# Designs tried in a protein design run: designed miniproteins, single chains. Part 104

Each design is a single chain, and the fold is of that chain. pLDDT is the mean over its residues in the fold that is shown.

## One batch from the design tools (miniprotein)

Design m3622
Fold by ESMFold2-Fast:
Structure m3622 (fold): chain A 89 residues (1-89)
Amino acid sequence: MKKAEEGARKVARAALEASDRGEISAEQATGLALLGIGAEILASVLKDGEAAVKDAEATKEAAKELLTGEALEEALEGAELIKEAAKEV
């Protein structure tokens, strides 16, 4: 449970930092953060491991399209934490 929450926070933090630097729009940052939160809800609340893994992978792909450097690394680490939590369901 805590892994999925921490993962979603890492994704949101990376997205907000990229938006603060002007690398992505606030809308793109919000969309990426909501993808991570959705995957976290599937893993932690709905206990749908397969859907949570799928949405965590979608979060990774969105991060690769939007982010670079350290923000990308943090977002990928966050999505991986959600994926690992999802496998425990």
Scores: mean pLDDT 84

Design m3623
Fold by ESMFold2-Fast:
Structure m3623 (fold): chain A 77 residues (1-77)
Amino acid sequence: SLKDAIQTIIDQLERLSSPTVTVDKVIAEAAELALKNKPEEAAKYFEKNRTSSSTDTVTVDKSVLLEGLKKLLLYLS
């Protein structure tokens, strides 16, 4: 499920000791939408793009990314 996919990403990120992480741009953009109080748009964006074969990566602050993903997870709960 979408909720399980987001939870898996959160769990993987929380295991990393680095303050910055390199993730798929789709994950980072979904988290940014959730942080802007648009969790429905974040969920739709991630659902549409999670199976894309084109994967660009970005390096972002882990704490900020986790905040966004946790907001998305709460919406999906």
Scores: mean pLDDT 81

Design m3624
Fold by ESMFold2-Fast:
Structure m3624 (fold): chain A 73 residues (1-73)
Amino acid sequence: FTKEDAREALRTAADLAERTTHPGVIVGAVRDAADLAREAGMDEEADRLYNEALPAAEAGDNKRAAEILREVA
């Protein structure tokens, strides 16, 4: 799995987080993006997603979760 594929997935997750109000969808998108970033060797980006974006999404801070997804994409 390439860094290009991971970055495309991150951009898709950010767009989804910005467009939807469904908390479960956003939490799932952040988790999937973090897993893909890790598989692509994007360790710093994956760490930010797991440690900052995922807790924000779980707390209902969809704006913060989307901002982090956008920053790492």
Scores: mean pLDDT 79

Design m3625
Fold by ESMFold2-Fast:
Structure m3625 (fold): chain A 94 residues (1-94)
Amino acid sequence: LPRDLSAEEQEQLEALVLKQQPLRDQAREEAIKRGMPDEEELKELMKQYGEAYQRLKELVNEGAPLEEIEEAIRELSILAGLLEPAAEAIRAEA
């Protein structure tokens, strides 16, 4: 988790995540329509997700401008949506 965020910072971050929820939902629907990615595509998406997540954490910890944080959340939301069907399949097997 990032550094101890103020209540205002937490609310702002949650609002940005919620703002990108339709984009995440759209990416999930597109992933379902395309079918399961092959192994190489899945590995690439997971790598991109990890990189986007680390970038978001770095930006939040540094107190980066809101526009940069919003862009990082947008990228992360798209990648999360694309990965959700595969993650759900893995969880169902567990």
Scores: mean pLDDT 76

Design m3626
Fold by ESMFold2-Fast:
Structure m3626 (fold): chain A 100 residues (1-100)
Amino acid sequence: SVTLTVSGGGTIPEGGSITVTATASGSGADEYKISLIAIDEATGEIVKRAYNRTKVTLSNLPAGTYRVVAAAVPKDVDPSTLKLEEFAAIGEGITVTVTA
């Protein structure tokens, strides 16, 4: 079993930056790679992708609420082939708020 932990959410001002980090632990975690996407909650648009990365840095985002979803994907699967709904279904998320 694999446990995914996501950290680094919170509130930043417009023009600021924030880094969201994901870690995987547990039996078989070495068989997975982490990928992250950031979604504008108002539009559903993916504003940033970080495939096969444990961190994503959000900067230069307009004011709004963003959902960062991290997923542990088997290492032989290309995470870019996953659809947004598939990524959200297998992932863990954290919220980032950008204030004007």
Scores: mean pLDDT 81

Design m3627
Fold by ESMFold2-Fast:
Structure m3627 (fold): chain A 87 residues (1-87)
Amino acid sequence: SSFLDYLEKLKKENSPSVFRGEVRRLLSSDFNLMVVAGESDEALDKRRDEYIKILKKLGAPQDLIDYVDLLTTLAKKAIERRKKILK
C-alpha cells in the first residue's frame, strides 16, 4: 500500500524518535477525524486492525501498536460520551 511505502521511507530517512513522533501524530489525527465523524465501533475496529497490520509488516515497535489500541479505545469512549450528553 502507498501508506506502508510512505512509512517505510519515513523509517529509513529519520531517527527512531522522529519516526515514532510522526507516526503518533498521523495516528492521532486520523482517529480524531473519526471521533468528529461519529464513526461506529465496527469502523474504528476495522481502522485499528488495518493500522496494526501495516505496523507489524513495517516491524514497528510494540509501543506504536499499543498506541493504536489506546487511540481506538479513547475514540470509542469519546463518541459514547458525546451520545450520552446529546440525550
Scores: mean pLDDT 85

Design m3628
Fold by ESMFold2-Fast:
Structure m3628 (fold): chain A 99 residues (1-99)
Amino acid sequence: RPVVELLEEAMRQARKGLEYAKNGDYEKAAETFEKAAQLVREAAGHPDVSPEARALLEKAAQTLEKAADYARQGNFDEAVKYLEKALELIEQARDLVAA
């Protein structure tokens, strides 16, 4: 599966999780952020990904896992903050892969 497609799916899952969090469904938000993190880790392990892009993706996956933890705690402000950081890291990595 192409790296760009994995990252685009991860970003879609992350945004879906944000909508669950906005509606107070913190467990579904956390599950969706964890799914996004798994997709990002799959992309990070791809042979076509540079070491620089891999480092960004590994950090993004860890950041999504923290967003999930905050969502489960009901701390939506921190969950959103970590989600936004993760999306920025994914976009930076995608630009390196697509260049």
Scores: mean pLDDT 86

Design m3629
Fold by ESMFold2-Fast:
Structure m3629 (fold): chain A 88 residues (1-88)
Amino acid sequence: SAAVREKKQAILREREEESLASITNEALREAIRAGAEHGPEEAARLGRELGLPAGQVAAAAYIGGLIRGEEEEGERVADKVLEEAEKK
């Protein structure tokens, strides 16, 4: 039902901040931290170096950018990562 979908989305938004703390993949967590500290391109670089799948590299760049206050840069780097992965 529509009410169930709306409740699920509200729970997901509320857990968005908690999800970072619950990331059990240490490599993804390190890539996100690098993005938050040094910018989204560093998150993508470290994510690739650590062997993360393209989707997780893009996620690290986007989330790192958000934490750093560079959301637009994070989106740009994430989009580039996904585009390059799909063309190979």
Scores: mean pLDDT 74

Design m3630
Fold by ESMFold2-Fast:
Structure m3630 (fold): chain A 100 residues (1-100)
Amino acid sequence: MDAIRAAIAEAVERLRAGADREAVVDELVARLAELLPDTPEHRRFLELLRRALLEAPSVEAQVTILSELPEILELLQSDDPTSQTAAFLRLIGAILDAEL
């Protein structure tokens, strides 16, 4: 989790500094793919995350999603299907909160 938290923190700093949002999102998703298990569930989650971040209406919306991401990824890394489902639901909740 420390490497994941560091990657997220770096992405947030770069987005706030006015870096290219698509490049930052692509680099973050690629880094998370290296750090997470290569399972269909993790791949589907990262695809949803990438889409959500690129479709976010503002940098503040992207940062809102990213601020929830460490807790969501702890749930996703559980071997428990209920925790994995909770991770997807929390990501959807973060997206809705960022868009409202």
Scores: mean pLDDT 81

Design m3631
Fold by ESMFold2-Fast:
Structure m3631 (fold): chain A 87 residues (1-87)
Amino acid sequence: SALEEQLAKMKDSFTAYAKSHFSPEEYELVVEALERLVKAVLDGASPEEIEEIRREFLAENPGLSPEARAFIDLATRELIDLVREAE
């Protein structure tokens, strides 16, 4: 679907950015967050459910830098906007 294609492209872009801007350790955590969020979107999660997944991931990883947290927040907003546009 068009949504799945846009989602894959968005995930690739976010992953490439994370690889270039974060430590290897934070990169792995950011990729894990992106994988959980993307899976939720593909599974039909609502914006509210996507926000809850973000919140739970950040709570599980309190050692994430402010920059990594802000990036995950940005990625979450972009994914929610994509879901709202598709529905």
Scores: mean pLDDT 86

Design m3632
Fold by ESMFold2-Fast:
Structure m3632 (fold): chain A 99 residues (1-99)
Amino acid sequence: MLEKIEEQIKKLDEVLAEDLAKIPTLSEEERKEIAEFLGVEEVTDEMIAELLKLSAEALREGLEKKKEMIEKGVPMEKIQEELTKFQKEVVKEIIEKFK
């Protein structure tokens, strides 16, 4: 399990780079969905890039937190609860940054 998490962390930078390269090719429908998620009228390529960077950073933190809890022998039910809590707070913080 730990090797799988470490592999995911290593690939985050590659995935982020690929996602950032795709921003100019996003459809108007995809851009509208991102705007609705952030609670704004319109999104720029720079706003989408910032969202992707913040999301990648949050995913990295979540994976590192999961790794630490597994290493400490925390039960899987507790790990899932803590990660769900973390994800909710992260989504809230990201949305607030775009207001």
Scores: mean pLDDT 81

Design m3633
Fold by ESMFold2-Fast:
Structure m3633 (fold): chain A 82 residues (1-82)
Amino acid sequence: MRRVLTLLAADASAAARAAAEAAEAHYRARGWEYEGTEVLPDAAAVRAALERRRAEGWRVELADGSTDPALTGAAGLAAREV
């Protein structure tokens, strides 16, 4: 089964939110199951959650297109195939 989860900072920018929604829509269009959106208090919490997911074998992406989440409001996507 292919699953996708969006991770979003409560203070994320509109651009970061839009990027997260676009990434989620892309995966859903490819037949991935959407598990939901997890809202976290800040960008550092989103980054920590993405790193935990990555360690668990999830594919993780920063949805805001940033290579440094500290520079923008963090939004991310975690995807897994099982």
Scores: mean pLDDT 69

Design m3634
Fold by ESMFold2-Fast:
Structure m3634 (fold): chain A 61 residues (1-61)
Amino acid sequence: GGAREGIRAGIAEAERLLAAGDAHGAYSVAGNALKEAQRLGDRESAERARRLVEEALARGA
């Protein structure tokens, strides 16, 4: 898919990893999605990805 589709897929994957208890995996995937969203100026996706990064850190990532 395109870059925006990749960001959405990354956010969805990070959400699944958090639900599965994989805080480290979620941190890595969400962090990558955040960087890509910021690069494209996609503020909504960047905010969503940032929340996932914060959640992963709170869970010990």
Scores: mean pLDDT 86

Design m3635
Fold by ESMFold2-Fast:
Structure m3635 (fold): chain A 60 residues (1-60)
Amino acid sequence: NQEQIDAAAEGLKAYIDDALAAGRVVTVEDFPGTEEQIEEAAKHNPDLKAAVDRARAAAA
């Protein structure tokens, strides 16, 4: 369901933002869900893609 996918993307974005605000380094492996699910959600959700990109930049 698109609504469940949107809710999951929103939750993941909130998780990333909270972790970065706490000074934690977050990688894709720490996310709840598979890399494929995250990648697919990010393709259709630019806010989530931006959050994932920020997490990767902070880890580099």
Scores: mean pLDDT 70

Design m3636
Fold by ESMFold2-Fast:
Structure m3636 (fold): chain A 79 residues (1-79)
Amino acid sequence: SVEEIEQEIRKLLDEIVELINKADPEKKEEILKIIEESMRQIQAKAAEMVAAGASDEEIAQAGLELLKETKKKILEILE
């Protein structure tokens, strides 16, 4: 289950990288800003969950959901 979640995370990250590479230069700066903010949120959430005794699977699942939200925000900018 953790391996499946990690595979989905990797696939999603690859999709995000592809979106960044296809973006116009002016939109890339805004996208990178969103990514930086999302990375901070993911790190903060992971630290909170670790402190609360969450399982690796629960932490990975939370990270996946936050990355899905990040991709949605990137797609909105690319519209």
Scores: mean pLDDT 85

Design m3637
Fold by ESMFold2-Fast:
Formats: sequence, structure tokens, C-alpha cells
Structure m3637 (fold): chain A 96 residues (1-96)
Amino acid sequence: ATSTAAGVAVVGGRVLAATGTAPVPAALGATITVTLSDGTVITGTVTEAGGPGGSSYGVATANGVRVRIVAAFDAAGALTGVGVGDDAQGLAVGAV
């Protein structure tokens, strides 16, 4: 099963709306896909998994820029939010 949630991305200094899709729950090695409001698709692999009620973290490249993805889950393991940020700036924008 997969779930989908809204979020925010900051990539190359631009703030964009994001929609993420992830397995429920996202385990290590799972794929997180984030679609930005400009049509950019970012696909990352989970490198740190938090499971239900937590966050999973992944890394990806968008237009040559290394980015960090965060996916947040509720207690049932459903995706509640996604964030994407430039990895060089250290933080995903945060899940909502």
C-alpha cells in the first residue's frame, strides 16, 4: 500500500508546493517520490527510517542539486507530510 500527502520543497532557493507518495510505512531502501508544483519529480531512497508516528529520511538529486527528503507518518503508518530541502543547507523544509 502507498499513501500521499502535501508538503513544501525548498530547492535552489525556490519555495514550491510538493506532493509526496511513499509506501506505508517507508522502510530502509524504500522509494519516496515527490512531485513539485513546477512539475519536477524527485525520487529518493530512504536512508533513515522512523516507521509509524515518526519520520523517514532520504536523499535524491533534483536538477543536479543534492536534496534531502523527509516523510512524516501517523501512528497507522500513513504519510501525513513531506519536506524537501537542499542537502547543502542541511534541512528538509519540514512535514506539515
Scores: mean pLDDT 67

Design m3638
Fold by ESMFold2-Fast:
Structure m3638 (fold): chain A 67 residues (1-67)
Amino acid sequence: ALEEARKLREQGDKADQAGNFREAADLYRKSLELYDTVELTPEEAKQAIIDGMRAIAAEVEAWLAEK
């Protein structure tokens, strides 16, 4: 589960680098959903927070690109 979440985050990073902010936001959100389904260590919880911030940033970038 956590390995799949990390894989989704990596795909999100690639989409963000390519300027596909909507795709990046969706991938980061899916990664966060996987973290929500498991019990996290403190280190994993910190990473989930960081991934959440990335998802928010990507969504803002996608929204700005539309406006």
Scores: mean pLDDT 72

Design m3639
Fold by ESMFold2-Fast:
Structure m3639 (fold): chain A 85 residues (1-85)
Amino acid sequence: SKKELFLHIARRFLGWAVSRGLLSREEADEAFKLLKEVVDKYPDATPDELTKKLIEEAERRNLSERVKNAMLSVATLFKFAETGE
């Protein structure tokens, strides 16, 4: 499913980012929880709609730029996987 693909991309990207010292484990866990909440709430959303919802939630929760950028990286990878762009 699209949700399973999204969460697979999220787990792989965030795990890689932690392994490279780009994110703490705590930052990656925070990003993953929000990514999962948004895709669970909007399972039929297009990649662009998911990106918009992620930006809105990151701003509402006053997330750090590092966490916000990690989430947007996952959204970008998901859009590429779904659309080729």
Scores: mean pLDDT 87

Design m3640
Fold by ESMFold2-Fast:
Structure m3640 (fold): chain A 55 residues (1-55)
Amino acid sequence: MATLTYLDGTTIKIEASSKVKITLKDGKEIELEPGEVLTLDRRDIEKIEGDVKLV
């Protein structure tokens, strides 16, 4: 996971810069294409695979 720590954040907003797969702690998977944006709670994230940037 290339995500840096946030001081104020349970919620993060990320944009995919490549094809990205996000695995949630409950076993759900979310796939993002380059340029797609997703907002979710960081505590729900098990792992992120691929290149993302903070929006």
Scores: mean pLDDT 73

Design m3641
Fold by ESMFold2-Fast:
Structure m3641 (fold): chain A 67 residues (1-67)
Amino acid sequence: SPEQQVGQIVDVLRGRLKAAGQEGVFTDDALLRIAELSEGDLRKALNRLELLSKAHPGQVVTEADVP
């Protein structure tokens, strides 16, 4: 598979949040950490994003909230 850059994954995650009306629910540092932990796997990044959104309803997710 082609290697994906962390920045490209972050942009996709931001796009997903915007489409869902959830802009600002994740900090930029949280999105960076999710992308880094996903090792170029966009599906893993999207799954982590969804799990963290469900774990923190009505709260802003920061880098400290990402395991």
Scores: mean pLDDT 80

Design m3642
Fold by ESMFold2-Fast:
Structure m3642 (fold): chain A 79 residues (1-79)
Amino acid sequence: MKVKATTVKIETSQGLEVVILAVGENGLEVVAEAVGTDPKEIVAKLKEELERNGYRVKEEDLEKAVTSEEPVKLELEKL
C-alpha cells in the first residue's frame, strides 16, 4: 500500500535533524527520524528506521528529501 509522507528538517547543534511524517487515516505519524552531519549517514539511518517501522522507500527519493532546499513529498510502501 502506498502512503504519502512529508519531511521536516531542523538544523541543530548535533547536525541536521530530519523527521519523516506519514499521512494515515488518523493523521500524521512519525515513521523515521535521524540526526547527523553527513547526508549519506542521515539517509542510511532514515532507511533503517523506515524498514523497522514496516515501510519501504526508494533510496534516491530519501537522498532528494535530505539534500533538497525545498520541501519534498515522499511516497512510502507499507509492508
Scores: mean pLDDT 79

Design m3643
Fold by ESMFold2-Fast:
Structure m3643 (fold): chain A 95 residues (1-95)
Amino acid sequence: SKEEAIKHLKTALGYLEAALNALREGDKVTAIYFLLEAIKHLEKALEIVETPNIKKALDYARKALEAVENGDYDTAIEYLQKAIEYVKKAIKELE
């Protein structure tokens, strides 16, 4: 349902913001954990409601994860901020 998709998006948003904070503190392991949880919830939201904003959020979250794994924290922060932006747009669009 739309309500279920919104719950997954809000959960993903919380995890993306937690990943951003962990990355700013230099905590790579915690950032990866939160990014993986965010990606899982974004994938579930996309299965329920396929929208361009959810697709972009998922793409940027995956790019952020790759950047973190490669030690490129500046690029990871940029992609995380974009993922957060698109999740917020998706929530607003569905509400």
Scores: mean pLDDT 91

Design m3644
Fold by ESMFold2-Fast:
Structure m3644 (fold): chain A 64 residues (1-64)
Amino acid sequence: MALLEAKVTSALMRLGVPFSEALKAAQEAIKEGAKTLEELGRLSAEKVGVDPEKVIEEAEKIEY
C-alpha cells in the first residue's frame, strides 16, 4: 500500500536515514511481504540499522 510506504519512508527520514535509503528499505520490505505498518516498519528499520519501535512510533504520528 502506497500510504504505508510513504509513512515508513518519512519515519525513517525523521530518524536520520537519507531519502534514497529510506525509500529503498521500505520498498524492499513490501517486496518481502510486509502487509502491516508494524511489519513494514520493523523490516525497513532492520535494513538501515535503526530502532524498529521508533520507526513505528514516528510512522503512527504521520496522519493522512
Scores: mean pLDDT 80

Design m3645
Fold by ESMFold2-Fast:
Structure m3645 (fold): chain A 64 residues (1-64)
Amino acid sequence: LKEKADKAVELIRKYVPELTDLEIQKIRDILSESKEKAIGAVKEIADIYNLTEEQRKELLEAVE
């Protein structure tokens, strides 16, 4: 779970560079809670920040 959250956080930093360290820390905490919450959070981030289908898929695979 932690290793998958770390990988997803690195992808989020890459695709959404405007996020602050505090925002990233909050996202990391959510991603570390459960698989279901992690999947929900990455879908929400992809929708909010208008990520491409390819970027969305990479994030989903990182939290699987």
Scores: mean pLDDT 80

Design m3646
Fold by ESMFold2-Fast:
Structure m3646 (fold): chain A 69 residues (1-69)
Amino acid sequence: SAARQAQIRRFAAQLGMPVSTARRMVAAVQNDIRANNGQVSDRVRRALENVVGRARTDAMIAFARQMNA
């Protein structure tokens, strides 16, 4: 939806990330949350931390949870 695309663009800008990268990572986190009863697996968390760092990973998890609410 247009609203979700706007949210992703704003989120990407706030984190200093390309929109395409943010969209892909948020989708991966959302999929992981669904597979793990509302939690993010250590594997996915570590993979994100290795690419974007802890602060961006925490922000991404929070954003993914907001989009699932």
Scores: mean pLDDT 81

Design m3647
Fold by ESMFold2-Fast:
Structure m3647 (fold): chain A 97 residues (1-97)
Amino acid sequence: SLTVTVSPSSVTAPRGEVVTLPVTVTDNDTGNVYHGTVHVNTETREVQVVLTDEAAKKVTLTATLEQVSDTVLRLTVTATDAEGNTGSAVATITVVD
């Protein structure tokens, strides 16, 4: 099984800022830990996922951004490995004008 952690899981940012959120993926069966980041543009809502070279060989990371309200975005990060194991985490971004 995979455990995904986004830290911090709650962040406040001005509109137009790109929020960078560290992501850690733990493979509970092997004990291996993989690192990445998710960049969220609070104005355009563009999401970019960046994995370290080692992580990119072992796991696939996807990120989905949902607008919950005019000031709150929900980021869901999901990791999947070649064996079909999955894990996910949620972070909230509060946008300040």
Scores: mean pLDDT 82

Design m3648
Fold by ESMFold2-Fast:
Structure m3648 (fold): chain A 65 residues (1-65)
Amino acid sequence: TDDAKALEASIRLSSEKNYIQQSELYSKGSPDEWRKLSQQDRDRQQKDADEKSKQAKNEVLKKLQ
């Protein structure tokens, strides 16, 4: 709960950050599971979220155009 609040605050403070990226990262492991991941596993989760965020943007743009 507190981690979810912190994540929401981070997203809101940075209008440049992609909401999909952060939400995807949290949905994969929930806050408690994310804390238990090793640094390497967290890095993987972040990279995957970044990739999905980019793909989502590209697909939306393709469909709107």
Scores: mean pLDDT 57

Design m3649
Fold by ESMFold2-Fast:
Structure m3649 (fold): chain A 128 residues (1-128)
Amino acid sequence: SLDDVLQAIERAGQAVALTLSTELISQGKEEQAYKVVVLVGEATRRMAQVFRDYYAGKISPEQARAKLVEIAKELARKLYELGVPAESIIKAFEIGRRLAERLESDPEVLAMLTEAFEAGIKKAEELG
């Protein structure tokens, strides 16, 4: 359902933000940690809007996949430009992907989420 995918995105986004922000805070990079939370929050809200549009019949499954992939890749790039190491981005996105897989049971929606996380991981690998 829409509520299930919105919960999955919110929880996955929180996991990504917490993973990266706690690592940065432990390194004394508190301002960078704050900026990470903002960037992940923005990406989470954009992904939530894609699913709202998808469930409302405003966009096709193919359009939803393309938008989610773009959001994930842009987030990975912005985190890297902020100075987050590629390895840290990959780790955080893998944690988010595993959490989304636990919370979303619809195969089509799960495939969309998995593809987006994999695209973000690949983008981080290309940047590092």
Scores: mean pLDDT 90

Design m3650
Fold by ESMFold2-Fast:
Structure m3650 (fold): chain A 77 residues (1-77)
Amino acid sequence: MEAEIEAALARAVATGPPERAALFTEKSRKVLEAALTQDEKTALEIEKKLMEELKKELEKHASAEEKARLAEVKAEE
């Protein structure tokens, strides 16, 4: 379950630069692994919250990335 959702999350993040997507996957992987080492029941609840936060951060990063990308494109031009 976590791995499947993480794969889907990585696929969504992979929309951007592959190197950045790898970094995001590594970060989520570490947090997920830390939660997995805890109690299964507790980990399940933490995973739900983590998924929600990761999704929100992804959406926020998408919006922020749009602005940052626009600024970078202008600066690079």
Scores: mean pLDDT 58

Design m3651
Fold by ESMFold2-Fast:
Structure m3651 (fold): chain A 69 residues (1-69)
Amino acid sequence: SAEIEEKTERLARRVLAGMPVREAFASLGLTPTDEQVAETEALAAEARRKGRFDEELRARLAEIVERSR
């Protein structure tokens, strides 16, 4: 959905800019579990290594965003 896509884009940008994952979720009104935070931290580490959230990482991030609602 457009809402999931928008939140995923905002989360990706904030996390790449160095915002802590839990704070980034909270800033978007999302309530992630500890497991979802850990999953997102792993994706964030890979994205920082690559310098971006590529299509695959964004798709995986979008699934986490949807589940954290």
Scores: mean pLDDT 85

Design m3652
Fold by ESMFold2-Fast:
Structure m3652 (fold): chain A 99 residues (1-99)
Amino acid sequence: LRSQANQILRQWDERGISDVIGNSIADNIGIDPNMRVGDLTDDDVQRIVDYFRDTYGDDVSDLVDRLLRQLQRDQPGMTVRQALSRMNSLARSYLQQRR
């Protein structure tokens, strides 16, 4: 999981992920997109996980929860908008791998 998450994060940086996606998701969830991932409460994390579960399904929500917890540990200064944009890209890649 750690190796996989690091590889995904490197790929996102190379592709130039747009902050617009992260802002849109944060607005839908009701979280401040300028908040740092290290400052997210358990309730904030649950709201993010619930959004991805409702949008993409349980397998994606489990992966998002694990990666958010890893980001809080390894990159706590990352903004919520950037993290949400990267999680959305991950969810799309995961769905493409299954089909």
Scores: mean pLDDT 74

Design m3653
Fold by ESMFold2-Fast:
Structure m3653 (fold): chain A 77 residues (1-77)
Amino acid sequence: SHMEEAIKRLEELLERIKEIIEKMDLSPEEREGMERLLKDIEELIKNAEKLSDEELELAVQTAEGIVAKLEERLKEQ
């Protein structure tokens, strides 16, 4: 259940990042950064079973924080 909830949150982050890439007029550097973040989150989902519940929760919270800050920065530009 905890792992399933964490994976769902990560999948929601993937959709959010994809929406930013599709709808925002990003520079090449910004697009590269977003694509790297997508790959990092995909790898985190693939390795979720290898992490403890505590490690997974911390990783999800960290990823959510990064995406939120990027969304704020892009809206200010």
Scores: mean pLDDT 80

Design m3654
Fold by ESMFold2-Fast:
Order: structure tokens, then sequence, then C-alpha cells
Structure m3654 (fold): chain A 77 residues (1-77)
């Protein structure tokens, strides 16, 4: 349970971060760097969330979903 929520939160946060940063990128090379940085961020966040309480993970997941909504709206124009 907690593990699934932590994975979802980390990936949702990472995806939102990548979408926001890549939308501002001026080149394919810059977008590629943001993609790599996003993956590293997801991994690090997942490790932290695996040590957190279920309540903290649920709160972080809620925050991540809100951030993703903002990112998707930005991408939709």
Amino acid sequence: MKEKLAVEAAYTYGLAYFLIESARAQSEEERREYAQQSLAYMRDLLEELMKASIEEVEERLREAKELLKEALELLAK
C-alpha cells in the first residue's frame, strides 16, 4: 500500500517537474538534460517517501497530483 503510493507520488512529481522545465527548454539537448534530472529526482524522492509515514506519502501524492494538473494545463496551452 504505502509502497504503491510512494511510487505514484515520486513519478507524478517527476513527470510534473519534467513537463514544466521542458516547456521552457530552448533546445532538444536542454530537454534531454531535464529528462535525466527528472529521473534522478524521482529516484531520490521515492527513497525519502519509502521512509515516511503513510499520511505524509498521501499528502505528498496529493501535492504531486495538483502540480501535474498545472503542468498538463501548461502543455495544453
Scores: mean pLDDT 78

Design m3655
Fold by ESMFold2-Fast:
Structure m3655 (fold): chain A 64 residues (1-64)
Amino acid sequence: MKVEFPEGLTPTSEELLQPEVVDGEVLLPFRVTAVDENGNRYEVTVRLGSDGSVVSVEVKLIEP
């Protein structure tokens, strides 16, 4: 499944994280590093359900 990114962010790398179990549901988190048009770096963490559905998307600014 494709990740819906916040507008203006360009993905630069993807990393699969360790599976999580929340309330008996298996979540598959992965981390994407993205940059905006001004060169600011962001860390986007996406959690997928076991069926591939997007459960949550978290965006965090990474700075120097």
Scores: mean pLDDT 71

Design m3656
Fold by ESMFold2-Fast:
Structure m3656 (fold): chain A 64 residues (1-64)
Amino acid sequence: MTTKIKEIEDKINSLKKEIRELERQAVMAAINQDYATMSRLRDQIAKLEAELKKLEKEYENLKK
């Protein structure tokens, strides 16, 4: 159980870091008026946020 919880925690942390990095890039794209890149990054962020929600739900279930 501990190993599975740790693996999910590490995956959640990795996804959170990736989302934060993409959010930073999206802000920079918006500042530079690169709306095509901003739109693509927002779509990617939305997909990663969906994966994060799934993992957080799995993590919550394992803590029981």
Scores: mean pLDDT 82

